Designed miniproteins, single chains, continued (5). Designs and how they scored, part 24

Each design is a single chain, and the fold is of that chain. pLDDT is the mean over its residues in the fold that is shown.

## One batch from the design tools (miniprotein)

Design m16807
Fold by ESMFold2-Fast:
Structure m16807 (fold): chain A 100 residues (1-100)
Amino acid sequence: SELERIRAVLDRMLADPAFEPFREPFDPEKYPDYYDLVSRPMSLGEIRARVEAGEIKSWEEFRELIFQLAHNVLTVFPEDDPMHAAVARLLALVEQAEAE
């Protein structure tokens, strides 16, 4: 089912050390610009919570939230920041899952 696929991909994302900064909400004291520039804060933990609450029922809904997380990071962090490479890796996992 799509829900089983979403959980499997999300578990891979949460287990990957490269995505540690995306697991929990960004600290507003360390990243004040995140909450100044971003209208819809997002983390992998928030996405997991919404999946388990039954709020995400399709791959398209899951993809939209991952893309929201990616967009937020690309908006806040400069292009030379390692966070951009982490976003590219995150999006590549989505693309790989869609090719399966």
Scores: mean pLDDT 87

Design m16808
Fold by ESMFold2-Fast:
Structure m16808 (fold): chain A 94 residues (1-94)
Amino acid sequence: SAMEEKLEEIREKALENAKKLGDEGAVKLIEKFLEEVERIAKTLSVPEAKRKIQELRQELIAEIKKKYPEKAEELESIVIATVSEVQGLLDEYE
């Protein structure tokens, strides 16, 4: 679907940006987050998806700060930008 194609574009861009930071563990953490975001976007209503994605964003940022403190600002920036793009996409299909 068009939504699935756009979600994949957002995912690919986020992973490319994360890989540039050179931490395989951080990339894997972001990849797992993006897989869950895609599942939520496909299965929940738009309001519930937005709420759940924001909760997962907060949890991921907290984990990044604990496990990858030296790269936390750059990783947090990628996560925030990615979530904003997903929310914008969900608004388009509301």
Scores: mean pLDDT 85

Design m16809
Fold by ESMFold2-Fast:
Structure m16809 (fold): chain A 80 residues (1-80)
Amino acid sequence: SFEKELEVDIRETFLLMQGWLEEDPEGAEAAVKALRAYSRGDYEKMLEYAKKMSQKQVDTFIKLTGLDEEMRKKVLEANK
């Protein structure tokens, strides 16, 4: 839902970014941009940013956002 998406952007993104920024600042930036695109309904940009994320970041992103099965498949395909 929209409310859950806002929570993801503010709380979960902040916590995830702390670890990711230390190990993979480029992937962390892409993950934040993907979350913002997702929250705004911009699935094309979300998929574009997903290509730059690590496998672990994508897995966490999918769990955090609760993506539908079809969108989950597209994110995984884009990240290949």
Scores: mean pLDDT 74

Design m16810
Fold by ESMFold2-Fast:
Structure m16810 (fold): chain A 83 residues (1-83)
Amino acid sequence: SEDKEIEEQLEQFEKDLDALEELLETTEFSDELLQKIIESLQNALKLLDELEKKTKNEELKARIEELKKRIEKLIEKLKEKLK
């Protein structure tokens, strides 16, 4: 089902985001790599917007919204590192 596919994609996004957050705490990245990470996170937000439009499940929508907020907060933190 479409909701099942969305659920599996969200689980993967959450795992990838957790891994990225851990990596960013333990590793210093060049400005070039930070810019590429920000770009990838912005692309992830676009994909999450697309998934949100495909589901009518309110629990999945809430999970997508929470994940979008986490990504937006991370983008802001990374932009501060580029100052």
Scores: mean pLDDT 86

Design m16811
Fold by ESMFold2-Fast:
Order: structure tokens, then sequence, then C-alpha cells
Structure m16811 (fold): chain A 58 residues (1-58)
């Protein structure tokens, strides 16, 4: 098995989990400011994971 494929899968799984966790937190949040912060944090982490995955693809 290709180690690169394993890492890509891990990054994709982590991105999916990050998005779902963020969405759940947004739904549970009462404050618009908190919702905005949670969404921004999720987007930032998604960007970071996407870049790492892209680097592995070559």
Amino acid sequence: MDEKNKKIKEYNDEMTKTWKDGLDKVKASKSDEEKKKILEDAKKKMFELGNKSADLIS
C-alpha cells in the first residue's frame, strides 16, 4: 500500500470530521458571534488540511 494514499485518506477523514463537528457546534451555539467564530475556525482547519493533502498528491 502507498503511504501517501493512507495520509490522503486520513486528511480527507479529518476534513469531514472537522466540518461535521463545526456544523454541530454551530447548531448548538446560541450566539451569532460564536457561530461565526466556529465557522471561521472550521474553514481555517479545512484550508490547512486541504493544502497538506494537495502537497502529498504532488
Scores: mean pLDDT 78

Design m16812
Fold by ESMFold2-Fast:
Structure m16812 (fold): chain A 99 residues (1-99)
Amino acid sequence: MALDAEEQERLARISARMAELRAQGYNVFVLDEEGLEKAEEAFKKGIKEYVEIAESVPEEVKKEIEEAAEELKKKYDRPVFIAVGEEGAELLKRGRAAA
């Protein structure tokens, strides 16, 4: 159940951009290019907290992500950007089916 080369390349680019934002002091979690674009737009607008999760993500996973975001806000007092689009939701669904 490996990701194909195209999916791995896209995730590598997203991970590199997340690392840059984290180095700037932001808590960032994105799984697809749509989510990354939304998080960067929120950052440009001066939004300090942005959480958007596609409806196709399982409710239990959404709850885990939202609880993690709240804990990060309380403990680190840093901007939190979480965005999962439909491609990211499908990756999460495939991961859960593989487990």
Scores: mean pLDDT 69

Design m16813
Fold by ESMFold2-Fast:
Structure m16813 (fold): chain A 67 residues (1-67)
Amino acid sequence: MEVTVEVVGIDGDKVVARIDGEEVTGVRSGRTIFVSGGPERFRGHAIRLEGEAEEGAVLRGTVVGPV
């Protein structure tokens, strides 16, 4: 599933982002955000970004499993 990711804030490896307008929290590693908080449809999923997550960036992402 392709999504739009707006990176709201970064604190070390912690990320706050909006995925299709919904706020999520997670951890980043390179071009991947692992979602740990927010809507159930995104929690426990990895989001692979087209680029590195930078504060204020708006990026295309792909939701990948595990589901």
Scores: mean pLDDT 80

Design m16814
Fold by ESMFold2-Fast:
Structure m16814 (fold): chain A 89 residues (1-89)
Amino acid sequence: LPEIEIPERWSEALKRLAERVTFMVNWAIENGLLSEEQAQEILKKLEEATKQETEEDAISKLYEVSAFIFNLLSKEEQLELLEKIKEQE
């Protein structure tokens, strides 16, 4: 499963966002919604987010990953994922 090392310098809000996006990625993999190729692309995007110099750029990269996952899902699957995220919070 993809893991990212969350930078110490990040705010708690950004760290929580990174944890949420990582949870979404893991959920999509566990439910067979990602091919091996798509999983590798997502890992690359998550790594890019951790290398951003500014918090705003990191947030932007994390939202790119989030949008990619949601674009793979049906409306019903999107609602299920949102409920799962709520359960983890």
Scores: mean pLDDT 75

Design m16815
Fold by ESMFold2-Fast:
Structure m16815 (fold): chain A 85 residues (1-85)
Amino acid sequence: GTAAENTALANVGAGSTALSEAQHFAKESGDQALINEIEAIAEKHGIEADEADKKGDEVAAVTASTTLASEGEKLKDKGEQLKSK
């Protein structure tokens, strides 16, 4: 793959890992709203990444995957805040 393809794949992996961690914390805290938010973000950004891939638009793919990684990390941080209460 190209450097952009490799970056997009790595970002999807990072975002998926962060969302899994966020989901773990949300389930442990029983925060149903956070569980729903995690699922909505995963679905939305997965669709954006898939559309970029279908077009062969490497820039769009990197952008979508970077957004997923960033949103995943934010949700993970939010989940960790719930754990501390």
Scores: mean pLDDT 75

Design m16816
Fold by ESMFold2-Fast:
Structure m16816 (fold): chain A 65 residues (1-65)
Amino acid sequence: DNILQTASELVELYDMRALSTEDEQEKLQKKIDELASKLKAEGYTPLVDALMKQLEEEQNRIRKE
């Protein structure tokens, strides 16, 4: 699969999770976990870890400010 497309999908899922109800957040979290697991299984663990860290930091920025 195209890594750039998967990275874009992860960004979108994180944004949707931030704006969603608790029920939808659970569904979105499962999709995030599935995509991360798929990429890690394909050998992209360092890239996935770096991307997810960046996305979590962006989500936390507004909550802290």
Scores: mean pLDDT 74

Design m16817
Fold by ESMFold2-Fast:
Structure m16817 (fold): chain A 99 residues (1-99)
Amino acid sequence: KEAVEAVRREGERTVEALEKLPDSASKEEILEVLEKQFGRLAETVAALDPKTAPEVAELMAKALSETAETLKKNSSGEGKKKAAEIARKAAEEIARIVE
């Protein structure tokens, strides 16, 4: 399914964007990058599989909330790594929803 492949590709780009941030990146910068990448993923899902778009939006909102809480409890370097793991898991769940 085209939607599954597109979601996997956008998910990989999201993780790469977070990993490319310098270790000195602020917690706000980490969250902003994740929000931007999830915005692209949301547009992709809305275009290719509009029926699942509301479920995907709720999952992304939950992942953003989890990332914000994780960043409060960790250093920026650790928070970046944990944000990448949250993004990877969210992308995998989204791929299952659009499958």
Scores: mean pLDDT 82

Design m16818
Fold by ESMFold2-Fast:
Structure m16818 (fold): chain A 66 residues (1-66)
Amino acid sequence: SMEEEIARLTEIFENSPSISDRMEAAVRLAELANVHPEVIERLRELTKSPDELVRILARYILENLE
């Protein structure tokens, strides 16, 4: 389901030990945000993450949405 995909990508983005996997998850979330409004809400939550990289990238993605 889309909910499972969003949860999986969010988990990788926040917690993966691989920076490459985290960046790939961020790109995929950005792609999905253009089609799925629920991803936009998740990204808004992620702008308040304790992780600085997550906050910065979530804000950047939101600023580049239509």
Scores: mean pLDDT 86

Design m16819
Fold by ESMFold2-Fast:
Structure m16819 (fold): chain A 95 residues (1-95)
Amino acid sequence: KKEEAENLLKKAEEYIKKAQSHVDRAQAAVDAGDIATAVKHLEEARKNIQKANEYLKKARELAGDDETMLKKVDELSKKVNEVQDRARAVRRRLA
């Protein structure tokens, strides 16, 4: 029921937080001139974004017509897009 979808959203949120942490570390590495470390953190951010999207897709499928659940999926999807945009900005700084 609703409990299964909520558990998937919780997992998606955990992966979003991991992706955000990796983007923050990649940005700090670029600021320090450590390109190799920045690339590694951007790769980890990409993997965590992919995992978050997989959980969000399954949560949306389980939500059906539950407006409250669909709103939560959309809110987390916006957070994924924000993290992905930040990752792209950091990648553009790599020479």
Scores: mean pLDDT 88

Design m16820
Fold by ESMFold2-Fast:
Structure m16820 (fold): chain A 70 residues (1-70)
Amino acid sequence: MVVLSEDQKEEAKTEINNLPNLDEKKKAELLVFLDYLEYNVVAFNLALKSLQETGSLDPETQLLLIKLAE
């Protein structure tokens, strides 16, 4: 099992905290979601890339990534 580095996790948290137009509750929810995906490196990297490119994760994409992590 490939585990995400601490640097990658810290970078992802910084990206989420810097996203505009998100309240603190939504940022916390996204951080918990990424922590869930840390056990699936592929799903985590897809989520991070989507956040970097679009600034958000829509509910359908979140559901797909959860299914991939299972």
Scores: mean pLDDT 65

Design m16821
Fold by ESMFold2-Fast:
Structure m16821 (fold): chain A 59 residues (1-59)
Amino acid sequence: PPVVRELTFEVDDGSFEESRRVEDYLRAHFPDSAVGTLRHETRTVDGRTVVTLHVTAVE
């Protein structure tokens, strides 16, 4: 049966380049998985802007 994994990464810059690095990492480490939806959440913690990346991988 397919196994769905939700992976969360926290980064400080929120750039598209960071999103691409996350995707490249997932392809390298989960080559047999279908990597799906990438979404961004932005929040402020103690005056800092923190971007959280959510990625769904299916095995």
Scores: mean pLDDT 61

Design m16822
Fold by ESMFold2-Fast:
Structure m16822 (fold): chain A 92 residues (1-92)
Amino acid sequence: VEELIERARERIRAAARRAREDPSARADALAELRDAAVEVASAAVGLEAEGRKEEGEELMKAFVETAREELSEEEARELEEYMREAYKDMKE
């Protein structure tokens, strides 16, 4: 889980850095992070299926916390919502 958490954090930080360096790339960076949110949700569902629900929750929490650190409050909220809806949809 630590490796998944670190990759998720790096992905957010890289996208945020790209958006800061090139504002015209911000929309693409946010779209990439929405894809990352779905991947994080999918990984969390997989962990829960393996009996590792706590680790899945840690992964999702780390993703949201890093988004709040690197993005605007509104962007972080939308990304959290997108991730949680993907998680619910996969769990049904």
Scores: mean pLDDT 82

Design m16823
Fold by ESMFold2-Fast:
Structure m16823 (fold): chain A 74 residues (1-74)
Amino acid sequence: MSEEEVRERLLAELGELVGRAIELAAQNPDITPEQREELLRLVEEGHRLRADPNVSVSEIRELIKRVEELIEKL
């Protein structure tokens, strides 16, 4: 698999995970203001990475990990 193919796959995975985090947050009556703020930051960063044609695989993987960590707390 080429680096470009890996990047495209990871960006798609990031988009799905961000969508899942948004849905989980919307369904969670016990969500804290801090968790909502972190979610908003991750959504903004995800949008930025998807809009950047020069984004690295490393940057995408780092954001995926952060979204997964937030999902575990939601």
Scores: mean pLDDT 83

Design m16824
Fold by ESMFold2-Fast:
Structure m16824 (fold): chain A 112 residues (1-112)
Amino acid sequence: APPVTSSVGTTEVLDEAAGLRLVTYSGTLVEDGVVYSGGWGVVFLPGRVHGFWAEGVNGELVAEGEEVLPEGEELDVPAGGAVGSKEFALRGGFGAERARRLAEEALRRLRE
């Protein structure tokens, strides 16, 4: 079968006054006969982005990373598009509710 990509992008404002936004993506990608399923999300913070990846039925957090944006830059994320690592883009597929909870946990860690 030809490669099939399915991704659903959602945007949630976590704190508008603080400029906190969550963008979550879920889907399934088939590339070279390998099926990638899971989910990833990006938390936009003032001057930085925090990306995370989750796998499995419970959305276990597997990987995360943070990147500081150049001063004065905003990062535009297209619906269903990836921010930062290609690895996060290739493994889409968990529910937005689980992605939100993982982002909340990641934000909690960043605040501590």
Scores: mean pLDDT 46

Design m16825
Fold by ESMFold2-Fast:
Structure m16825 (fold): chain A 80 residues (1-80)
Amino acid sequence: SSAAARAAAARARLAALAEEGRALLPKFEAYVASLKPEEQKKLEAELEEILAEAEANADISREQALALYILAKVREIEAK
């Protein structure tokens, strides 16, 4: 069905973005290491909220959600 085809395409796109996010892990780790303890705690809380929402929706895995978060955060940092 068209719905199944759209879902498959969406999953393929998410997998590609997650792979890009995983490639950026070293840059993300360097950024986290540069943060003050209170900033790290805020980022951890934000990440846990996003991961919990992903698990609740069952549309993406926790691992995919983490990779997508890394991608988005690195893009945000690069924009300053």
Scores: mean pLDDT 78

Design m16826
Fold by ESMFold2-Fast:
Structure m16826 (fold): chain A 85 residues (1-85)
Amino acid sequence: SENDLLINQLKVILVHRVRPDLSYEEAAKLLRIENVDEEFIKRTEELDEKYKDLSDEELLELLKEYGASEEEIRELRALIEYLRA
């Protein structure tokens, strides 16, 4: 669904914010996201620019709005904390 794509793109953006050394493609691979094509990367870049002024916490709230589960949010938070260390 479009919401599933948006969720995956937002996860990639969050990982890229914490690890700017990782490309969007590398961030997607770390998140085990399949079917990452040129359109996915382009849409992720556009979404990152659109939400550039949002905090990490505001992006996590946006993930919840698009239907990400509490478990999925918890796992993403744990990954972000690990990557910051």
Scores: mean pLDDT 87

Design m16827
Fold by ESMFold2-Fast:
Structure m16827 (fold): chain A 84 residues (1-84)
Amino acid sequence: MAEAIRAARPVVEEDLRLLEERREELTEELSKLPAEELEELRERLRALVEAAVAAARAAGDEETAEAIERAGERALEIIDEALA
């Protein structure tokens, strides 16, 4: 797990960059989905982010935990904007 968590950090940081760059496009695409589907996605993503952050911290990798937390926060904000 620790090796996989370390390998994930560059991917998570790239995902965060893509979320910031494509925020408007992603919000528009997600807004086409039913609200119930977006709410389910939001809850599942929140749980996944919490679990991934906890796993990274348990492995002693605070940098990866912070990257996952930032990417998750941005993704959740995009879903919240699509729900508005």
Scores: mean pLDDT 75

Design m16828
Fold by ESMFold2-Fast:
Parts: sequence; C-alpha cells; structure tokens
Structure m16828 (fold): chain A 91 residues (1-91)
Amino acid sequence: KEWFRERARKLAEKAKSFDELAENVSLMAYFLTLLYAIEKNLSEEERNKLLQEVAREVQRTIDEAKARGLSKEEIADLVVEKTFEVIEKFL
C-alpha cells in the first residue's frame, strides 16, 4: 500500500494542471487494479467489471475532492484508498 501511495503522491506533485493530476492518479489506480486482477487470476469478465467499478469510483472521488478544494497530495491519497476499498469489496 505505501509504495502505491508514494508513487501516487509523486505523480500528483508532477502534475501541472488538474486534468493532468486526474489522468495520472486514474492511471495509477488502473494499473493497481490490473495487478490485483492478474494476481487473483480473475477471468476477463471479472477483470473488466472490477476495472469499470474502480474507474467509476475513482472519477467520483477526484470530482468530490476537487469540489472540496483538497490538495494534490490529499487527492492522490483518497484515490489510493478508494481503489483498495473497491478491490476489497469486489472479493
């Protein structure tokens, strides 16, 4: 978990715009979810469902955090937390 938090924060720090921040943290969430799906030997159907659910919840989290005026680092942390929450609820 800490490795992903550190990487997400670094990606957030490098972002020069909110759109870049949103793209960078969403991409990190995608790769984290994909690694989990591979590790757990999920079927293609299960993997696609999990990826779609993570993408939906991550986008919502980013939009809500932006509306609340949170920092780039706070947004990155929330995206990582939400990604793990969705993965844990899936299985």
Scores: mean pLDDT 80

Design m16829
Fold by ESMFold2-Fast:
Structure m16829 (fold): chain A 116 residues (1-116)
Amino acid sequence: APSLEEVRAALEADVERLRRRLLEEAVARHRLSEEQTKKIAEAVDEIAERLLDTALEAWAAGESLAAIGERLEAEMERAIEELAKKYRLSPEQTGIVRGIAYELLGAILHRLGELR
């Protein structure tokens, strides 16, 4: 079985690559300004860190993939609510952040499933 440090490294690499790609796609698709891009990127970065920490804690505790998924969805919703207020995101910008967050959550669960 992989070590916790190997799992962390794999998840961080996957999340960083996917986050970068999805942000670039969102900027092009929605024709985001520099200011809008910065706000969305900062919100997504904070969500990614919270999801990674939550996933690694639950995985280290031996939780099922289904239980990890439920914890990640709950943390994602809390983070989106807090960060939409913090960054004063519009409904459209909040929708973009939510879309990226769901893709990151799915990638984390997929990788954890491969490592078990």
Scores: mean pLDDT 89

Design m16830
Fold by ESMFold2-Fast:
Structure m16830 (fold): chain A 65 residues (1-65)
Amino acid sequence: GEELGEGAKYTAEVTEASEKAKEGARLMGEGMATGDLKKVEEGAKLLKEAGNELGALGALEGARA
């Protein structure tokens, strides 16, 4: 197996949040297409969590004012 170094760990956190956003978007899209409000709620929850994580990571990266 391959192991991530210190620098790559930061990229892994972004990837994890992106995967959460992708999963949330998929669930929400499926729920909206089928009228399944439960899936829409689950997808929205994942998107909110991923957005919060990505927003925090972006704020840290973009702190160069």
Scores: mean pLDDT 72

Design m16831
Fold by ESMFold2-Fast:
Structure m16831 (fold): chain A 72 residues (1-72)
Amino acid sequence: KLDILQKKYAEIRKKEGISTAIGIAGIGLREVAEGNTEKAEEVMREHAKAAGASEEELEKALKYFKEALEAT
């Protein structure tokens, strides 16, 4: 399961490039990999706020996060 998440995240990162949204999505996927799926969105929102990410960047991060989870 972890390998599938890592591979899908790498594919999204390769397609979209390195961005704040990609970084935040990676933080959420790390929480899922550690068994904290229910907290993943909250952690992503917390890190987005701390990093000064825009609402648009957070929305993109949540879309990438959901796309990677759907692959699992």
Scores: mean pLDDT 78

Design m16832
Fold by ESMFold2-Fast:
Structure m16832 (fold): chain A 89 residues (1-89)
Amino acid sequence: MEEKRKEVERALKAAQYYADIAIGTKDPELAKKAAEVGREAGILSVEVGDIETAQKVIDLLKKLGDAIPEVKETVDQAIAEVERALAER
């Protein structure tokens, strides 16, 4: 359990890092990578019962899609997958 929680923290930090760079540079490729890492962090957060971190991931993804409209479809899909994981708990 502790190892999975540390993995969630690393994944969240990685998603935040890629999202910040993508927003700053307006790079759609980095934004797609941030969305994918964020999706994985969100799903893992739900698996370990960390609903607050899952919600932070959803908020991060929404911010990413708003800042880079070109990746909105990818971001919306990532959000939907995290929300589905939350609904199944």
Scores: mean pLDDT 83

Design m16833
Fold by ESMFold2-Fast:
Structure m16833 (fold): chain A 87 residues (1-87)
Amino acid sequence: ARRLARLLKQALESLGLRVRLSDLLAAVRGDTISRAGLRAALERSGNHLSDEEWELLFALLDVDGDGVISEAELRRTLARLGEEARL
């Protein structure tokens, strides 16, 4: 839970988005976060994305298109963004 939330915060901040760890933790269910949960967390943290920006963000984070983001998918995203050296 907290590890996934921390990795999400890192990935989102690398994309220029600001998000509170507490908002992400509230949206995590077990070891995953849903599309709806991530959107709610970002909106709670004061981020307002267009539907197009939202779909692009989700395509980047939810590589498998299954509607949930796991730690493994997020680690792949962070590696592609060059953030792995910061872990």
Scores: mean pLDDT 74

Design m16834
Fold by ESMFold2-Fast:
Parts: C-alpha cells; structure tokens; sequence
Structure m16834 (fold): chain A 55 residues (1-55)
C-alpha cells in the first residue's frame, strides 16, 4: 500500500466504526519500509489512542 492508500483505508475503517481494522492497518503501516507510510501509521496510532484503541 502507498501512504495515500493506507490513510484512505484507515479513514474508511474509522467511518465504518471498525476500530480494530483501523488499528490493524496502522500497525502494518508502522512496519513499512516506506517512511511516508510509517508517518501515516504513527499519526493514525495517535488518533486511535484518543478512542482508547492501541494498535
């Protein structure tokens, strides 16, 4: 996935109320070799923590 695709997928999961899926995608993004994708994962992890979800 590109950083844009990861951001879109996390956004869709959050809108659907599927926080577990959003956390899974964010966790996978943190393992990416692409620094832009890792940055998206870090931002999403911070937002999910505000909802009490830890990826």
Amino acid sequence: MTAEEVGAAIGEAVRAGDLARAAEIAGQALSSPDPATRAVGLAATGELRKFGVVP
Scores: mean pLDDT 77

Design m16835
Fold by ESMFold2-Fast:
Parts: structure tokens; sequence; C-alpha cells
Structure m16835 (fold): chain A 59 residues (1-59)
């Protein structure tokens, strides 16, 4: 479901950020937010990026 997809995407964002790949982490936030299409999913991806020390681009 959408929740499981959001959790998987957030885990990918966090892993990329923790690996130091800030471009990949930011790209995953942008692509995942568009693909999932909900504000809750966007928030989860942004929160995952920030937890890994990556600031995603402003909306």
Amino acid sequence: GLEAATESAAAGVRAAGEAGDHELAAGLVSEGSRGLGTEAARKALVDAARAAGVEPAPP
C-alpha cells in the first residue's frame, strides 16, 4: 500500500544521506514526493533526509 511505499522510500533517502550521497538523497525526496503524490509522504521523505543531515530543496 501507499504507507509501505512511503516507508521504503524514506528508508532509501536515509540510507543515501547516511552514505554521504546528498545529491541522491535530495533526488529521492523529489522523485518520491512526485511519485507518491501525498503531503504525508512528502513530509516523511523530508524528515528522513533531515534525520540523515541532508536539507532537501525548498518546495
Scores: mean pLDDT 77

Design m16836
Fold by ESMFold2-Fast:
Structure m16836 (fold): chain A 91 residues (1-91)
Amino acid sequence: RAELHALIDEISRLLDDPALGERLKRLVDELEEALAQGDHVSASILAGSIEMTLAMLLQSARLEKAPPEVLARLQRLVDRITALLDEWLAS
């Protein structure tokens, strides 16, 4: 959805990684297609892939000693994406 794409754009801008943004948006688009087809297995796998990518990204930023304000903003963006994914899967 447009809200998920906007949050992903915020992450890609924060990290200066447009390739990451495009990869995450493709996963969101694939998730939307799986949900449209009633493919609950693919939808769960795709949602898990998005969440895993975001978790690894957050861990990488912490290991690279990103500034505390960047880590806090990234965590809030990840939490919001996860909440929207949960809402979307429940719909």
Scores: mean pLDDT 81

Design m16837
Fold by ESMFold2-Fast:
Structure m16837 (fold): chain A 72 residues (1-72)
Amino acid sequence: ASDDDLDEGVVEVGIAVANVLRDKALKEGKDEVAKVLAEGIERARELLERGEYGKAIEVLTQAFREAQRLDE
């Protein structure tokens, strides 16, 4: 919690990367990929607000994996 300044930054970077990938998916017409990333971003932001940095990283990781499977 209070000692995890680096983990907070890692979550913020992960959310930024997910936003870039979501925007790219929208431009390419990959609607389901964009939806999965948008839902992951929302859940990660809620966990970040609660100070649950490890769970936020897990949620982002799962969203990236699901986006990869849909882009198969």
Scores: mean pLDDT 81

Design m16838
Fold by ESMFold2-Fast:
Structure m16838 (fold): chain A 82 residues (1-82)
Amino acid sequence: AEKAKEEIIKMFQEVRKAKPEEIEKLKKKLEEEVEKAGERYLELLLRAFKIELMRREGADEAEIERRGEELRPEAEELAARR
């Protein structure tokens, strides 16, 4: 099980390094692997990462802030539990 989590974290790093044209393909693969893992922590990481990708793609700042606020309570809960 740990191997799956490590591979997914590596995929997050690869998407950050990817060319804009490759981001959609890698994002789809990342979504699929996160869904297969079924871990709430990874699902929240994916949602936070998608917000970061939206910002890099030039999305509206207000929309990015709105998405971040929606995610924040769940992220804070997980952080509080280590």
Scores: mean pLDDT 72

Design m16839
Fold by ESMFold2-Fast:
Structure m16839 (fold): chain A 118 residues (1-118)
Amino acid sequence: SDEVIELMLELDDRDIKLSLIVYAYLTKDYDTLEELKKRTDDPEIKALIDAVLNDKLDEFTSDDPRIQATRKVLLLAKEGRIEELRDLYLNSKDNVMRNLAAGALKALGEEVPRELPP
């Protein structure tokens, strides 16, 4: 929904911005990526969006673990490596990695494995 995307763009939350990058790229919503780049002051997020928009994700590097996690999920999704995305969701020790993998699976129209009980 365009209303949900606008709300996510207005939220000052870095993890939400990274999830939006994954969703927008995989749904080919390049206008949302350009808008997010204009609204963010985070140079690492701007650099990631530039790498995605210019098809330079393979050459992109960052020392930020969350940016690295986002890049890994984007590359796996771009290559259609669905089983590896499911493995990241089920077995990753990082909550950010799990959430990004789940978002990528949903954006690709794939089933997200059942959430673990609390």
Scores: mean pLDDT 80

Design m16840
Fold by ESMFold2-Fast:
Structure m16840 (fold): chain A 93 residues (1-93)
Amino acid sequence: AMEKVKEIEKLVKRAVEEKVSVEEFLEELVKLLGLSEEEKEQLRKIVEKVKKEHPEASDAQIMAFVGSVLSTSVLFDISLEEAYERILKEIKE
């Protein structure tokens, strides 16, 4: 779990520094973690929710948020949806 979390964090940092698109970042996450098509779709839905609630958010901020959700999911062995809700509660505090 921790090794995958570190890999996700490195990918987020690299994607932000190289100014890649959110879609390219999602493709790299899918390759890195061997995600299913269903899990990829769940990540896209999370991106859409963030963009809808925070239209001012930069691609860098969206990628960092998605990376945090996925890292939380991997670290605690919970669903992407549960990880998303957990991160939102922490940000609200």
Scores: mean pLDDT 79

Design m16841
Fold by ESMFold2-Fast:
Parts: C-alpha cells; structure tokens; sequence
Structure m16841 (fold): chain A 55 residues (1-55)
C-alpha cells in the first residue's frame, strides 16, 4: 500500500540522517516525492527498494 511505502521512505530518511548522509536523504526524498506527485507509485516503490539496499 502507499502508506507502507511512505513508512518505508521515512525509515530510509531516518537511517541516512543517522549515518550523516543528509544530502543523500534529501536527494532520495526529492526523487520519491516527484514520483508520488506524478502518480507513479511503481517508480516510488522502486526508489524506496533501491534506497533501502544502500542505507
């Protein structure tokens, strides 16, 4: 669901910020937000999946 994807995105941001990777957290959030605003929920999920692998 979109609520689960949003919660996963929030966790990615928290992890990156905890690691001092605030610039990466910001870039991730911009890309995620653009996908959500475009209604491209498949892309939003892909962005979260890739970020989780790197966080």
Amino acid sequence: SMDEIRERAEEVVRRLNAQGRGAEAHAFLVEFTEAVHAGDYERAREIVDRAEALA
Scores: mean pLDDT 86

